# Designed miniproteins, single chains, continued (5): the designs that were tried, part 15

Each design is a single chain, and the fold is of that chain. pLDDT is the mean over its residues in the fold that is shown.

## One batch from the design tools (miniprotein)

Design m16486
Fold by ESMFold2-Fast:
Structure m16486 (fold): chain A 92 residues (1-92)
Amino acid sequence: SMDAVRAEVRDLLTKANELAREALERDGRLPREVFLASATAGVAEIGVIMDVPLELLAKSLEEAIRLLSKSDTPVAREMRELFERALEILRE
């Protein structure tokens, strides 16, 4: 169902934001691209709650993936994998 798709996407976005927060707390800083991707994911999570069209959520995730691809840090790679999984779910 569409509600199940939204719930699964929201869970992945929440995990990605938690990884960014943990990296910031551990290292005292985030790469610019990780910060921007986290902000994009936060807006996308609000979109899931507000029942915005899945196409708009997919566009937000594509931008977050693009930003994370510019950083070769472990946190960027892990967040990108979560966003790529979320995008795959939205495209099914």
Scores: mean pLDDT 82

Design m16487
Fold by ESMFold2-Fast:
Structure m16487 (fold): chain A 102 residues (1-102)
Amino acid sequence: DLEAKIEELDKKIKEISERAGASKTHNEFWELTIEGAKAVRERTRLKLEAGLISPQQAAQIFNEIKANLQTLKQLFPPSDPAVQQAMDDTIADLQAEAAAVS
């Protein structure tokens, strides 16, 4: 059931957002921010599959997440190379998916 999976992701995204806002370290903040971006990406894929959003709306969401991550990286760059790599990989994945959906 796609609806049930989307509802589970909505709850997960809310939980991640609350935990990110309460984070006590830069690494925890970045790990939660990356995990949140991945969860929104997965939810967007499921919504597209379920016909709840158009390919154009999906592309817009992927581009908005990418832009937000790029902005956060510029303003608050992660110092951990592994976190920076995970961020860059996530941005690249979002750009590829936005390009794949019209």
Scores: mean pLDDT 84

Design m16488
Fold by ESMFold2-Fast:
Structure m16488 (fold): chain A 105 residues (1-105)
Amino acid sequence: SASAELEVEIAVGVHEIDFAVLLRTAPKMSDEELVEEVKRFVERVEKEIEKLKNDPSISEEQLKKYLEEVRDLLRRMAEALRDSNPEAAKILEKKVEEIDRLIAS
C-alpha cells in the first residue's frame, strides 16, 4: 500500500539523518565514543528491521527494499569511517553481511 511505502521511506530517511549527524559529530568524539555511537546506530537499525518484519501492512517486497537501502547506507558509513576508525567500519561491514543474508533468504 501507499502507506506502507511511505513508512519504509520515512524509516530510511531517519537513518540517513542519523548518519549525517554522526559524520558531523565524529571529529568531536574519541575513537571509543564513535564505536559506541555506531553500535547504537546498528541497534536502532535492528529494531526497525524487527518492527517492519512484524508489521502486517509491510509486504515482503517493501521489507526487501528497506533492507537493500539500509545495506547501501551502512556500506557508505563503513567507507566513510574505514581510514579514521577501522573498528567502527568493521561493525558496519558485519551488519551489511547479515542484511545481505536476510535479503537472500
Scores: mean pLDDT 88

Design m16489
Fold by ESMFold2-Fast:
Structure m16489 (fold): chain A 65 residues (1-65)
Amino acid sequence: VDSVIDFLNELKKAVEDGHVPPAGTRTFTTSDGTEVTLKFSSDDPKAVLEEIDKYLEREQKLKDK
């Protein structure tokens, strides 16, 4: 679903730009109906970006099926 991919791309851009809170959560539902909660930490923003990239890759693969 393009809306989930768009959401994840927007979230990634916000994290890269430093616009997300230092501590917080974002919850979304993947195209296959799985609910995912991302946790944000000021200690390792790279780990958050890597998690977002993981879910982006997963959504792209689901779309190709």
Scores: mean pLDDT 70

Design m16490
Fold by ESMFold2-Fast:
Structure m16490 (fold): chain A 77 residues (1-77)
Amino acid sequence: MLKPANEASNRASELLAHVRSMKDVEELREALLKSTGDEEFAEKITKKVEEIVKKNGRLETADQQEVLELIQELVRE
């Protein structure tokens, strides 16, 4: 079934809820690689989250939504 895309999105959403600092961004990258097996996907998502955390100090709800939209686009590609 075409649900693997939703599984990757759901897992990333769950992991994003745990991001509070740059340390969590590194853990997010490893967790995404382990869950999806897609290095390019993990790097793109992690880079976006890293940029937000560096600018704002943390990942807020609006930032999480922006990252989730990126995940949905990458998963559909």
Scores: mean pLDDT 70

Design m16491
Fold by ESMFold2-Fast:
Structure m16491 (fold): chain A 80 residues (1-80)
Amino acid sequence: EEERRALLEKHRALQEEHRKLADFYSKMSENLRKEAENAAKTDPVKAKELEKQAEIYESMRGYHRALEFKHEEEARRLAA
């Protein structure tokens, strides 16, 4: 039971950590898209690189969101 409780706490902590990371990367991606829009007026090469970086951060958001859901499911299973 102590092991089960420790695993439950671990999965809940990881769920929260990945939720925060997903929110962070979502915000960073949005900021980079705005910078890309501004750069497009004077430097289309820079704008394209910023857009690529925004896509990388969107990918990171998706990765952390998937881990958030995985840890949420494990926590639910352990709590049952």
Scores: mean pLDDT 86

Design m16492
Fold by ESMFold2-Fast:
Order: C-alpha cells, then sequence, then structure tokens
Structure m16492 (fold): chain A 89 residues (1-89)
C-alpha cells in the first residue's frame, strides 16, 4: 500500500508538471488529456473512482467553453469529497 501510494503520488507530480508545461506552450489538447489522467489518479487515491466520469465531463465542458454553474458546483462538491478522503489517509 505505502509503495503503491508513493508511486501514484510520483506519477501525479509528473503529470502536473507536464500539464503546466503543455498549458504554457499553448498545447491545450495535451493539457486537457494530462488533467484527465491526473484527476483519475487523484480519484483512485481518494477511493472515489465512481466520480471519474463526472470529473472528465466537467473537464470536457470547460475545454469546450460549455462550463455551467452546475458544473462548477459539482466540481466544488467533488473537490471537498476528495479533500476529506485524502485527509483520512
Amino acid sequence: MEAEIAEMLARMRELLAQGIEADAAGDREKAIELAKEYARLLAELAGLEELIPEIEEIIDNAAAGKLTEKDVEKEEEIMEKMKEALEKL
């Protein structure tokens, strides 16, 4: 478990760094792909894998410029749940 968590955290740090570089370079498609992979790993680490489809939908809506107020509220709810789950680790 400890080694598995450490590997996931290392991969998440790598994805975050790559995502920042892609965004800075204007590679929006790559930045979105990396953001989805980061979110997937974060959800797996938090034990909230069931939220992955909803998170990916929010990312896609944001990327398409179709982000709704309901999407923002859902993102805040998901982030709160992830924070609570990670604090218990």
Scores: mean pLDDT 77

Design m16493
Fold by ESMFold2-Fast:
Structure m16493 (fold): chain A 86 residues (1-86)
Amino acid sequence: STEELLKEVFELREAFLKNIEALKKNSSDKQKVIELYQKAERNLQRLILTVEEMSKEDQEKLKPEIEGLKKLHQAAQKEVYNIESK
């Protein structure tokens, strides 16, 4: 349902925001933070596939939320890259 997907969007948004904060501030156990990021990335890909199977009307309603998540994913990915390149 759209309500369940909006809950997943909210949870995934929180996950990426927490990952970004942890990658920037928390130097303890970088590997665990990267693993949490990878889980969030997999959940985002699954969410995108689920949305693509919905009605066009529901896809349009969720488009801003999905675009927001993609931007947060890119921000988190950049922080992961900065850690792995050092």
Scores: mean pLDDT 79

Design m16494
Fold by ESMFold2-Fast:
Structure m16494 (fold): chain A 81 residues (1-81)
Amino acid sequence: MSGKEIAARLALRDAIEALENGDYETALKYFEQAKKLVEESDLPEERKQRVLELIDQAIEALKNGDVETALEYARRALEEL
């Protein structure tokens, strides 16, 4: 696993923990960090696109106040990495 890929996994884990703790501002920051790390990673393009799509869905759900849906997409993004 590349350093960016490992860092992206850690950022997603931190985002999930922040969501579970009700710290939605911190969760959003970690999602944005995870996106950047995935974009800069050596992952295959198709997997990169899939992970970025899931993170974007988590961010959109969180911005709409749907924490449960945000958590589901965040967990799926972490599993796809």
Scores: mean pLDDT 86

Design m16495
Fold by ESMFold2-Fast:
Structure m16495 (fold): chain A 91 residues (1-91)
Amino acid sequence: SYKEEAEKALEELKKAAEEGDVDKVLKSTKEVMKYADKLAEEGDTKTAEEFLQEAIDIVEKMREKSSGEDKQRLEVMETGLSVSLSATKSK
């Protein structure tokens, strides 16, 4: 189920953030976005919004603790998440 895959990706994202591993955070965030988009395509926009909101919060907190290139990469990802969330809310 796309919900189960999104839950797994979000759990991996939380662990990567706790480890301070920016590369793993970016990888896991892309997986959350992928499955949130699939949930929205199936009409489960509310669940998709919840996953995207949680990912935004995690990426934002990591960005605040980061510097240089890593901070820029996380800022780009946060923008991508916000665009996906806005698109989901417009459905």
Scores: mean pLDDT 87

Design m16496
Fold by ESMFold2-Fast:
Structure m16496 (fold): chain A 89 residues (1-89)
Amino acid sequence: AQKLCQCLDDNEDKIINELQNKLNLTKEEANSLYNCFKSIACENPNATEEEIEQQLEQKCSGIISSDEKYLLAKKYLLSKYTELKSKCL
């Protein structure tokens, strides 16, 4: 449980940087979305990718005003969740 959360901490700068540089989010949007995602992942370490996606829609969808940018960022974060879960658990 804490191991996934620690892996997110260890990758925080890389994830925030990729949200800004690859997906054109502002620093504020990238930080807010990442922190919202991290809280969900840390509280739900045994959740499926689909369960994390549902929680992102309920708790984090209002952070990015652009629906297109939000969908791209959501896909990126879900991919990172699956990657880090397999690598760190």
Scores: mean pLDDT 82

Design m16497
Fold by ESMFold2-Fast:
Structure m16497 (fold): chain A 62 residues (1-62)
Amino acid sequence: AEEAIEVAKKAGKKGGAGESAEETARRAIDNGGEEELLAILENALELGVISQEELEKAKESL
């Protein structure tokens, strides 16, 4: 879970969302919304903000 939050935070900083992305990721995990966090990470990959390798690591930590 922590690894997924770290990837989301990195994606948020590069995408201009910053702290908002980290907060959203933590909230998604806390509410059992792994699907919501995954959607955020997949969108970041599509925008080129994170690598496929980082997405795979985040998915493994969920």
Scores: mean pLDDT 66

Design m16498
Fold by ESMFold2-Fast:
Structure m16498 (fold): chain A 108 residues (1-108)
Amino acid sequence: MEAEEEKEIEELSEKHKVKKEIAELSLELARQLAAGDALAAAGLPAGALAALAEKTGFLGAAVAAVDRRAAGVGEAEEPSREDLELALAAARRFGDRRTAARLEELLA
């Protein structure tokens, strides 16, 4: 890891109260998605993926997608397929089997 990337992983770990390994996986997911994975194919720009990983983390996106759906707000905007796919990728990579199962059900 380069020094700048190591510092970013440490900052993400502290900000989100997660282990450095999870923060590192979040950055790795952002790179993979920017390189043309399913979320990049869904039209998300690389800069937005990096910002999402940095500010909310992919796990944060997973929680947000599940919370929006669970609220059952009727006229509230339904989470986009891109939001759910991002959340599912994060949940699977972080080993959050419960959130992954819920997101798979929502995508079915």
Scores: mean pLDDT 52

Design m16499
Fold by ESMFold2-Fast:
Structure m16499 (fold): chain A 111 residues (1-111)
Amino acid sequence: HMKSIEELRQELLSLAEELGIKDTVNEILKYIDEYLKKRTFSPEVLKEIVKVMIDALRNRDVEGAKKKIDEIYEKYKDEVSDLPPEEQRSYILTVLIDYLKALLEEKKKKE
């Protein structure tokens, strides 16, 4: 099942709204999108970025996430990757969706 980037964004934001973290998710997504439009990252670098985003959502620490994303950008500023921008965005959104789905299931079990 291949979803468009817009469909993935809508699913992520819907899950984030149910968890009460929609504003946090929106801020972090906007911040990383500014870096992604400048260049493409390797899958290993994207994994680091996604880990930072997940940690920020868990702790509701947008400012800490921004700082760590800036550090990743500086560390890998000279790296070149052939990964298409669309696949890069799809990867990030899909991993975050899976994380929020797992978090929502855990929340429902505590009810």
Scores: mean pLDDT 78

Design m16500
Fold by ESMFold2-Fast:
Structure m16500 (fold): chain A 79 residues (1-79)
Amino acid sequence: SEEIRRLALETARRLGLDEGSILAVEYEMQRIERMIEEGAPKEEVIEMVRALADFLARESGDEAAAEEFYRRAVEIIEE
């Protein structure tokens, strides 16, 4: 989803992640979008989004912002 990709990249930039970490976020979003397009189960997509949120928390140290990203992304997937 372009909406989830945008949310992930905006969160990464807001948290001040370096260029390499932002590219990693973009790469993981490409994988998540491919999973959605190929009809992967929602639970597998949600697990991948959780892994991305964990990455954001580790790189930034801001667990609250990473949790907000996860919550919003799950809401989009659950629609």
Scores: mean pLDDT 85

Design m16501
Fold by ESMFold2-Fast:
Structure m16501 (fold): chain A 74 residues (1-74)
Amino acid sequence: SKEKEIEVLLLSRQVDYLIDQLKKAKEAGDEETVKRLIENLEYLIDLMKKRYPDDPFAQELIERAKKAIEEAKK
């Protein structure tokens, strides 16, 4: 159980870091970095869905990541 809690915490930090980097890349007009960061976030979304399908914290992270991707694609 402690290992799962640590993994979810590390995933949370990784998602938040990537969202922050995505916002900065979009503001800078760095289209290549935006595309790469979207792909990385989509990978983590799929990973969380497979490993933690019934975890409410993972679901919250997934929704936050999806919103960031949607805003970046505008």
Scores: mean pLDDT 85

Design m16502
Fold by ESMFold2-Fast:
Structure m16502 (fold): chain A 97 residues (1-97)
Amino acid sequence: EEKQFELDVLRALLEMLAGIAKVEAKNSPDPEETKKLAELVSEAADEIGAPNPDLERLRELAKQLKEIAEKSKNPDVARMAKRAAELIEQAIKLLEE
């Protein structure tokens, strides 16, 4: 089914964002927020790839990422968090079908 391919692509994009965030955290004078971003995004990618994805947990992860996007004073962190939340919401929509 096309849905599985789309989910695999969304998962790969989230894994890529988590990797970028981990690199950003290592280079940051304040890595705490960026590390949290990486952990949330990585968890979402793992959950999307699970045999029975927890949709409520995915919604909570998207919510936390939106809060990071709104509150972060680092524009790169805010952009990554916003994009990750969008990808998770796309995955939820596909999983609800």
Scores: mean pLDDT 85

Design m16503
Fold by ESMFold2-Fast:
Structure m16503 (fold): chain A 61 residues (1-61)
Amino acid sequence: PLSPHEREALRLYHEALETLPQEDVDALAAAMRAATKAGASPEEIAALLRERMAQLRARQA
């Protein structure tokens, strides 16, 4: 089972897959992998995704 923070990150990532070009999705995936290797918590990863998705949503609105 996923923690709430892991579930939130997964949810945001799926939203990115549906709304962003593959280049942006690849960049997000790379950032998540780098953060994970550096020891970032699921909460930190979710916050990063939330912030970038909010900026992209504002642009698309």
Scores: mean pLDDT 75

Design m16504
Fold by ESMFold2-Fast:
Structure m16504 (fold): chain A 75 residues (1-75)
Amino acid sequence: SASVEAVVALPVPLAAGLLVRELLSENPNKDLILETLRRLAPRLSPAQRARLRAAAEQSKDPELSAEVLAILDAA
C-alpha cells in the first residue's frame, strides 16, 4: 500500500506518533495500522512501544487492540 510505504519512510518517532493517532481515532484504518506496525516493530524504542501499547489498550476495537499487542509482544 502507498500509505503503508509513506508511513514506514518517515522517521520512526513520527511514524509511531501517526500510528498512536490512528489507533485513537473514531474510525481507525486497521490494515494501515497492522501492516505498518509489523514493518516498524523491530525499529521501535521501548518508549515508542509503551506509547503504542497504551494507545492499543485505549482502542474501542478489542480485535485491533489484541492484534497490535500481539505484534508488539512478538518483536
Scores: mean pLDDT 84

Design m16505
Fold by ESMFold2-Fast:
Structure m16505 (fold): chain A 69 residues (1-69)
Amino acid sequence: MAPVSREELEAEVEEAMDLIEIAVARLAYKNTGDAEGAIATLERVAATSPSERARRRAREEIERIRASM
């Protein structure tokens, strides 16, 4: 097995947390209809997340929300 460094583990945890935040923003929008609040949270993740996967997922969700408005 490849060794897992502290940096790799921290990156994995940060990615997981960012993906959870994206899911929470999506669920909040579905429950409240607050598109502006959801988009603001997703734009922050897309701009600041070190994870390419999280940034991509946030951008996809922003486009989905905008398409539904």
Scores: mean pLDDT 80

Design m16506
Fold by ESMFold2-Fast:
Structure m16506 (fold): chain A 106 residues (1-106)
Amino acid sequence: MEEAERLSEEYIKRAREEARRIEKLGEEAVEAVKGTPEKALETVKKVGEELTKRYPVAESKVKEIIDALKDPEKAAKLIRTFAAEAVSAEYIRGVGESVDIRLKSA
C-alpha cells in the first residue's frame, strides 16, 4: 500500500518535469517567431516534430502556428496558448495515473 503512494508521487513528479520541458520549448519557439521568418519556420517545425512524437494532438496545433507565422504576434499568442494547454494536459495525465494506481491498490 505504501508502494502505491510512492508511485503516485513519481507520476506527479514526471508530469512536472515534462511540463517544464514543454514550457521551455514554447519559449524557444516564441523567441524564434520574433526573429527572421526563415529561422521562425525552421524552429517551429523542429519543435513541432519533437512535440508531435510525444503528443500526436499537437500536429494540428503546429500547423495553425505555421500558418500564422506571417503575423508574429498572432503566432506567439498561439504558441503560448498551445504550450499552456499541453502543460495542463501533462498535469491532468499525471494526476489521472496517480489516482488510478491508488484506487487499484486500495
Scores: mean pLDDT 72

Design m16507
Fold by ESMFold2-Fast:
Structure m16507 (fold): chain A 101 residues (1-101)
Amino acid sequence: IVMAEDIIKDAEKGLREQKKEFRELRREGNRAIQQGDQQRVQDILERLKQLRKEVETQIKILDHVLSLPLSPEQRERAEKVKKEAEKLLKEIDREIARLEK
């Protein structure tokens, strides 16, 4: 229904926004820990879990796109975005584990 190019562009933009949000959440989480603000730590943890779900959904969409006929450039871009999204997912999982301790 949507052209592969549009999905790849949306994924590239989404990943940039997700990386920015993750960096902000890490900064807010560190400040909350330093201040002993347990409520803020819980709020950030919930936001990280929501971000994780968004990144996981994006990876599933990219897996579907990679099963389609793509140009070599589109395939390279989709694979790159997927690899970076998988890396971000692992970083989010580590941060969630850190905040739950």
Scores: mean pLDDT 87

Design m16508
Fold by ESMFold2-Fast:
Structure m16508 (fold): chain A 100 residues (1-100)
Amino acid sequence: SLEDIINEISKIVNEIIELIRKHAPEYQEEVDRIKELVEKAKKSKDPFEILDILNEIRQRIVELYSRLVREGKVTPEQAEKLRELLKKIDELISKLRDLI
């Protein structure tokens, strides 16, 4: 279940990354940092370290989302899709907390 949660979060983060890359390629450096964090989470065997990494991934995505909305770089439909994906990440992080 822990591995399943990490894999599901990885899939959602990749969907967010592709949306950002397609519409805001200038954010490539921030996208690459998020990718490095996902790989670190996948390699970790410590559930507390994984939780800390996932919270950092979430925070970085929230910051990118806020900048994209503020700068008018996403449509209302894309912003809604990003909000729904972030909500799914929050639900999965909550499930991980319940397993620890």
Scores: mean pLDDT 83

Design m16509
Fold by ESMFold2-Fast:
Structure m16509 (fold): chain A 88 residues (1-88)
Amino acid sequence: MSEEELNEEAAEAAIAAAEGGAKYIAETGNASDEVIRSTGAAAGAAEYLKPEYGEVVKKAMKEAGVSDELIKKIEEYAEEFLKELEAA
């Protein structure tokens, strides 16, 4: 596979992880710092691989029923993680 195909697969996996975390939060009500950070890291990784995927993940979180306050916390951590990836 080309590097583009591998990057696309990695981005799809990161999106799936972020969607899974959001769905877990919505279904269980478990908004622990660990779950928020893990979901944010996955969202940041997806955006790092493709900038447009940040909006895709945000929409998925809203559709999963995550509160606006929790989405904001996840986005703040995703932005911090994205900055760390860009700085590395």
Scores: mean pLDDT 76

Design m16510
Fold by ESMFold2-Fast:
Structure m16510 (fold): chain A 86 residues (1-86)
Amino acid sequence: MEEIKKKIEEARKLLFEAADSIMQGKVDEARKKLREAEKLAEEVINDPNATPEQKKFAERILKLARLALEENRWDLVLLYKMVTDL
């Protein structure tokens, strides 16, 4: 349980760092952070000990990372940071 929580917190941190990197024009850095967040989110989704709530949170991170990486939807990553900071 603690390990899963730490992976979720790290994935969220990586999304925030990616948002900060893209705001500074550091596209390659932002992409690296999103790839790391994607990997951590997939590990949580595939963990049999993860709760349904934890899996839903990880699925949201995974979807946001993929949309930014595949479709250049960086606006969604920025929106996620803004909403989560509330």
Scores: mean pLDDT 79

Design m16511
Fold by ESMFold2-Fast:
Structure m16511 (fold): chain A 91 residues (1-91)
Amino acid sequence: SSEQLKMAEEALRRAKEAVRAAEEGDYTTAIGQLLSLIGIQLDLEKKGASEEILKAVELSIEAVRLALQGDIEGAREKLKQAEEIIQKLKK
């Protein structure tokens, strides 16, 4: 649905902010955003979101986890993959 797509877009936005925060050493902000992303994922799963929407959110979460491990380039690649899925769904 359009509401679930907006939730996936919000997840990507939060993940981009979290990756940037982690790159700058602001791990408190990055962890806070990760917890918000997990909440969005659980809400979307409960609402029966499509596999593509769930995959975009999963990639967004994986990006933040990689950034927290110091893999900023890996994180950016996962964000790019999530954005490509969302762009395809927007048509």
Scores: mean pLDDT 89

Design m16512
Fold by ESMFold2-Fast:
Structure m16512 (fold): chain A 81 residues (1-81)
Amino acid sequence: MEELLNKAIELVKEAIDAVRAGDTERAIQLLNKAAEVFEKAGLPSIALTLRRIAERLRAGADPDEVIKNLESIIKILEKKK
């Protein structure tokens, strides 16, 4: 379970990097992949949130707002830095 959670967090971090690089399609793919891993980890609410963020990116949402939302999710999931 911890391995799945760490993998999902890594995918979200890669999605943030893709958004920063302007690679919207890669970011959407990474967010959908992260959502699948979060569902397997028993976190369906987070998975649903990530899918909704991916849909908003596809619809032309502000990249800076998306990055802030994804960073907030990572901070909640990472109990220590």
Scores: mean pLDDT 83

Design m16513
Fold by ESMFold2-Fast:
Structure m16513 (fold): chain A 96 residues (1-96)
Amino acid sequence: SALREKIEEALKKMKKELDDLFEEMRKKGVSLQEIEEEANKFIKKKLADLEYELTTPASEAGDRQRLLEIGRLISEMEEELKAHVDKRLEELRKEG
């Protein structure tokens, strides 16, 4: 479905942007705690922006089932992005 494809592409893009953020902050010598805090802020903002984009047309159409589906998909994306952050932080801990 178009929604699923949009979610998968957004997730892929967000993971790439997180990887770029980790690399930039690592080069600056920022603490792992500060990297985690900035990554979590990034996730929160990006998911809020995506949820707004996806829910606006469904809300205007009164499509309650679609609104519930979007909420579930956003929650699943948050868990996957947090897991990606945890994995990247573990890799950085092993490097130094």
Scores: mean pLDDT 85

Design m16514
Fold by ESMFold2-Fast:
Structure m16514 (fold): chain A 78 residues (1-78)
Amino acid sequence: ALPTTPLSPEVAKKVSEYAKKIVQNPTREEIRKIVEEMVKELGLPAAVRALVQAYLYARFLGDDETAKLVLEVMEELL
């Protein structure tokens, strides 16, 4: 289940930075590398939140291809 507790402001900022980095590097291999870095630095729950944020951001930009890649990586992680 996705965590419902709010993140600290510092962790939330880092999650947003990773989400933007994912959207800026829209290849499956680069997204996987970024996710592995997030899991090592922030742990799995924060990494999942960053992927959700990246998905929403990609959809806001109209980037359906990146949104689909983010979902596929999230399914592999969960």
Scores: mean pLDDT 76

Design m16515
Fold by ESMFold2-Fast:
Formats: C-alpha cells, sequence, structure tokens
Structure m16515 (fold): chain A 85 residues (1-85)
C-alpha cells in the first residue's frame, strides 16, 4: 500500500540521516575523503529526487525530505573538503 511504501521511505531516510552523520564525522580531517563523501551524497540525493517522481504523493514526500537532508550533508562535506584544501 501507499502507506507501507511511505513508511519504508521514512525508515530509509532515518537510516541515511544516521549514516550521513557518521560519514561526515569519519571524513572531517581528510579533504579527499570529504570530497568523496560529498559526491556520493549528492548522487544519493539525485536518486531520492528521481524516486520521488516515480512514487505516490505520500511516498514522494518522504523521498523529497530524504533528498533535502542528503543535499545538506553533501554541502557540509564539500565545505569540509574546501576548508582542508
Amino acid sequence: SDEEEAKKAEEAREYWERGGQQLLKDSSSDAQKALQVSDMLYDAAKQAEQAAKESSPLTGKEFLKMAKVLQSYADQARATAEALS
């Protein structure tokens, strides 16, 4: 059901929020790692935006929230890479 798909998308977002925070911590002192993390998170955000377009409105809303969080983390990783360069 749309509700079950939306719940799975929400769980995926929460999992990725925790994982993204850990990736930011693990790359905080390495410019190359921070750049790789940034690229990976931007790609993940694009995939979430695409999934939103292919989903019901309820599920799509959760994927758009996920994309926004991933973009924020990607921006933070990029800023870290630039600061360390």
Scores: mean pLDDT 86

Design m16516
Fold by ESMFold2-Fast:
Structure m16516 (fold): chain A 92 residues (1-92)
Amino acid sequence: MLEEKAKEALEEELAALELSEEAKELLRKAAELMKKAVEAKAQGKYEEALRLYEEALRLVIEFAGLVFGEEAAREAERAAEELLEKLRKEAE
């Protein structure tokens, strides 16, 4: 429920930004990979979930750079590395 509300809120905010088709496509791919990552984690497939999270976060970083510029991309990259480190520790 909380994750679903967060996704809807993000989609509403991003719609308000009049995004290019390229930016929208990056978000769609990232969302699809994130969903697959959550499903893999729920099934106990932690290594597969990590790979899917890494791919999804790479697309989010590319989106941030495209829409908000280099500084936003760097912040997204930092947040992505922190999240991936936490997920790697959970897999151990």
Scores: mean pLDDT 76

Design m16517
Fold by ESMFold2-Fast:
Structure m16517 (fold): chain A 70 residues (1-70)
Amino acid sequence: GDRERALELLEEVIELAEGELKRIAESALQALKDGNYVAAIFGLQELIELAEGELKELAEEALREVRKLA
């Protein structure tokens, strides 16, 4: 997996997201920066369950990249 690509995708999610989705995305980004892939995967799964459209697509791509790092 590409760590830089996952970080880029999460930053795009944060830019598009509002309220609770933005908080979840920021938490997942911090977990990824800290090398806590389990927490990052958990946050991304939560994002995918709650998000729709482009936000969901970006979160799904980020999850694929993070899973390859774990």
Scores: mean pLDDT 85

Design m16518
Fold by ESMFold2-Fast:
Structure m16518 (fold): chain A 60 residues (1-60)
Amino acid sequence: MKITEEEAIEALRKYVDEETARNIARDLKDHDWLTEENLEKVLKMIELGLADGAAVRAAR
């Protein structure tokens, strides 16, 4: 099911900072991946400590 960028940001804010949440939501929107399924996968990766799938995270 499609979700809004704002809903994605709100869910992501529970695990990451607001700037990171906005960047992830924007990437999903740009690829037309703003769905509950894709958001769930991203949240699962963050909970597992994978963050954006990067082993090394940029200084934010």
Scores: mean pLDDT 70

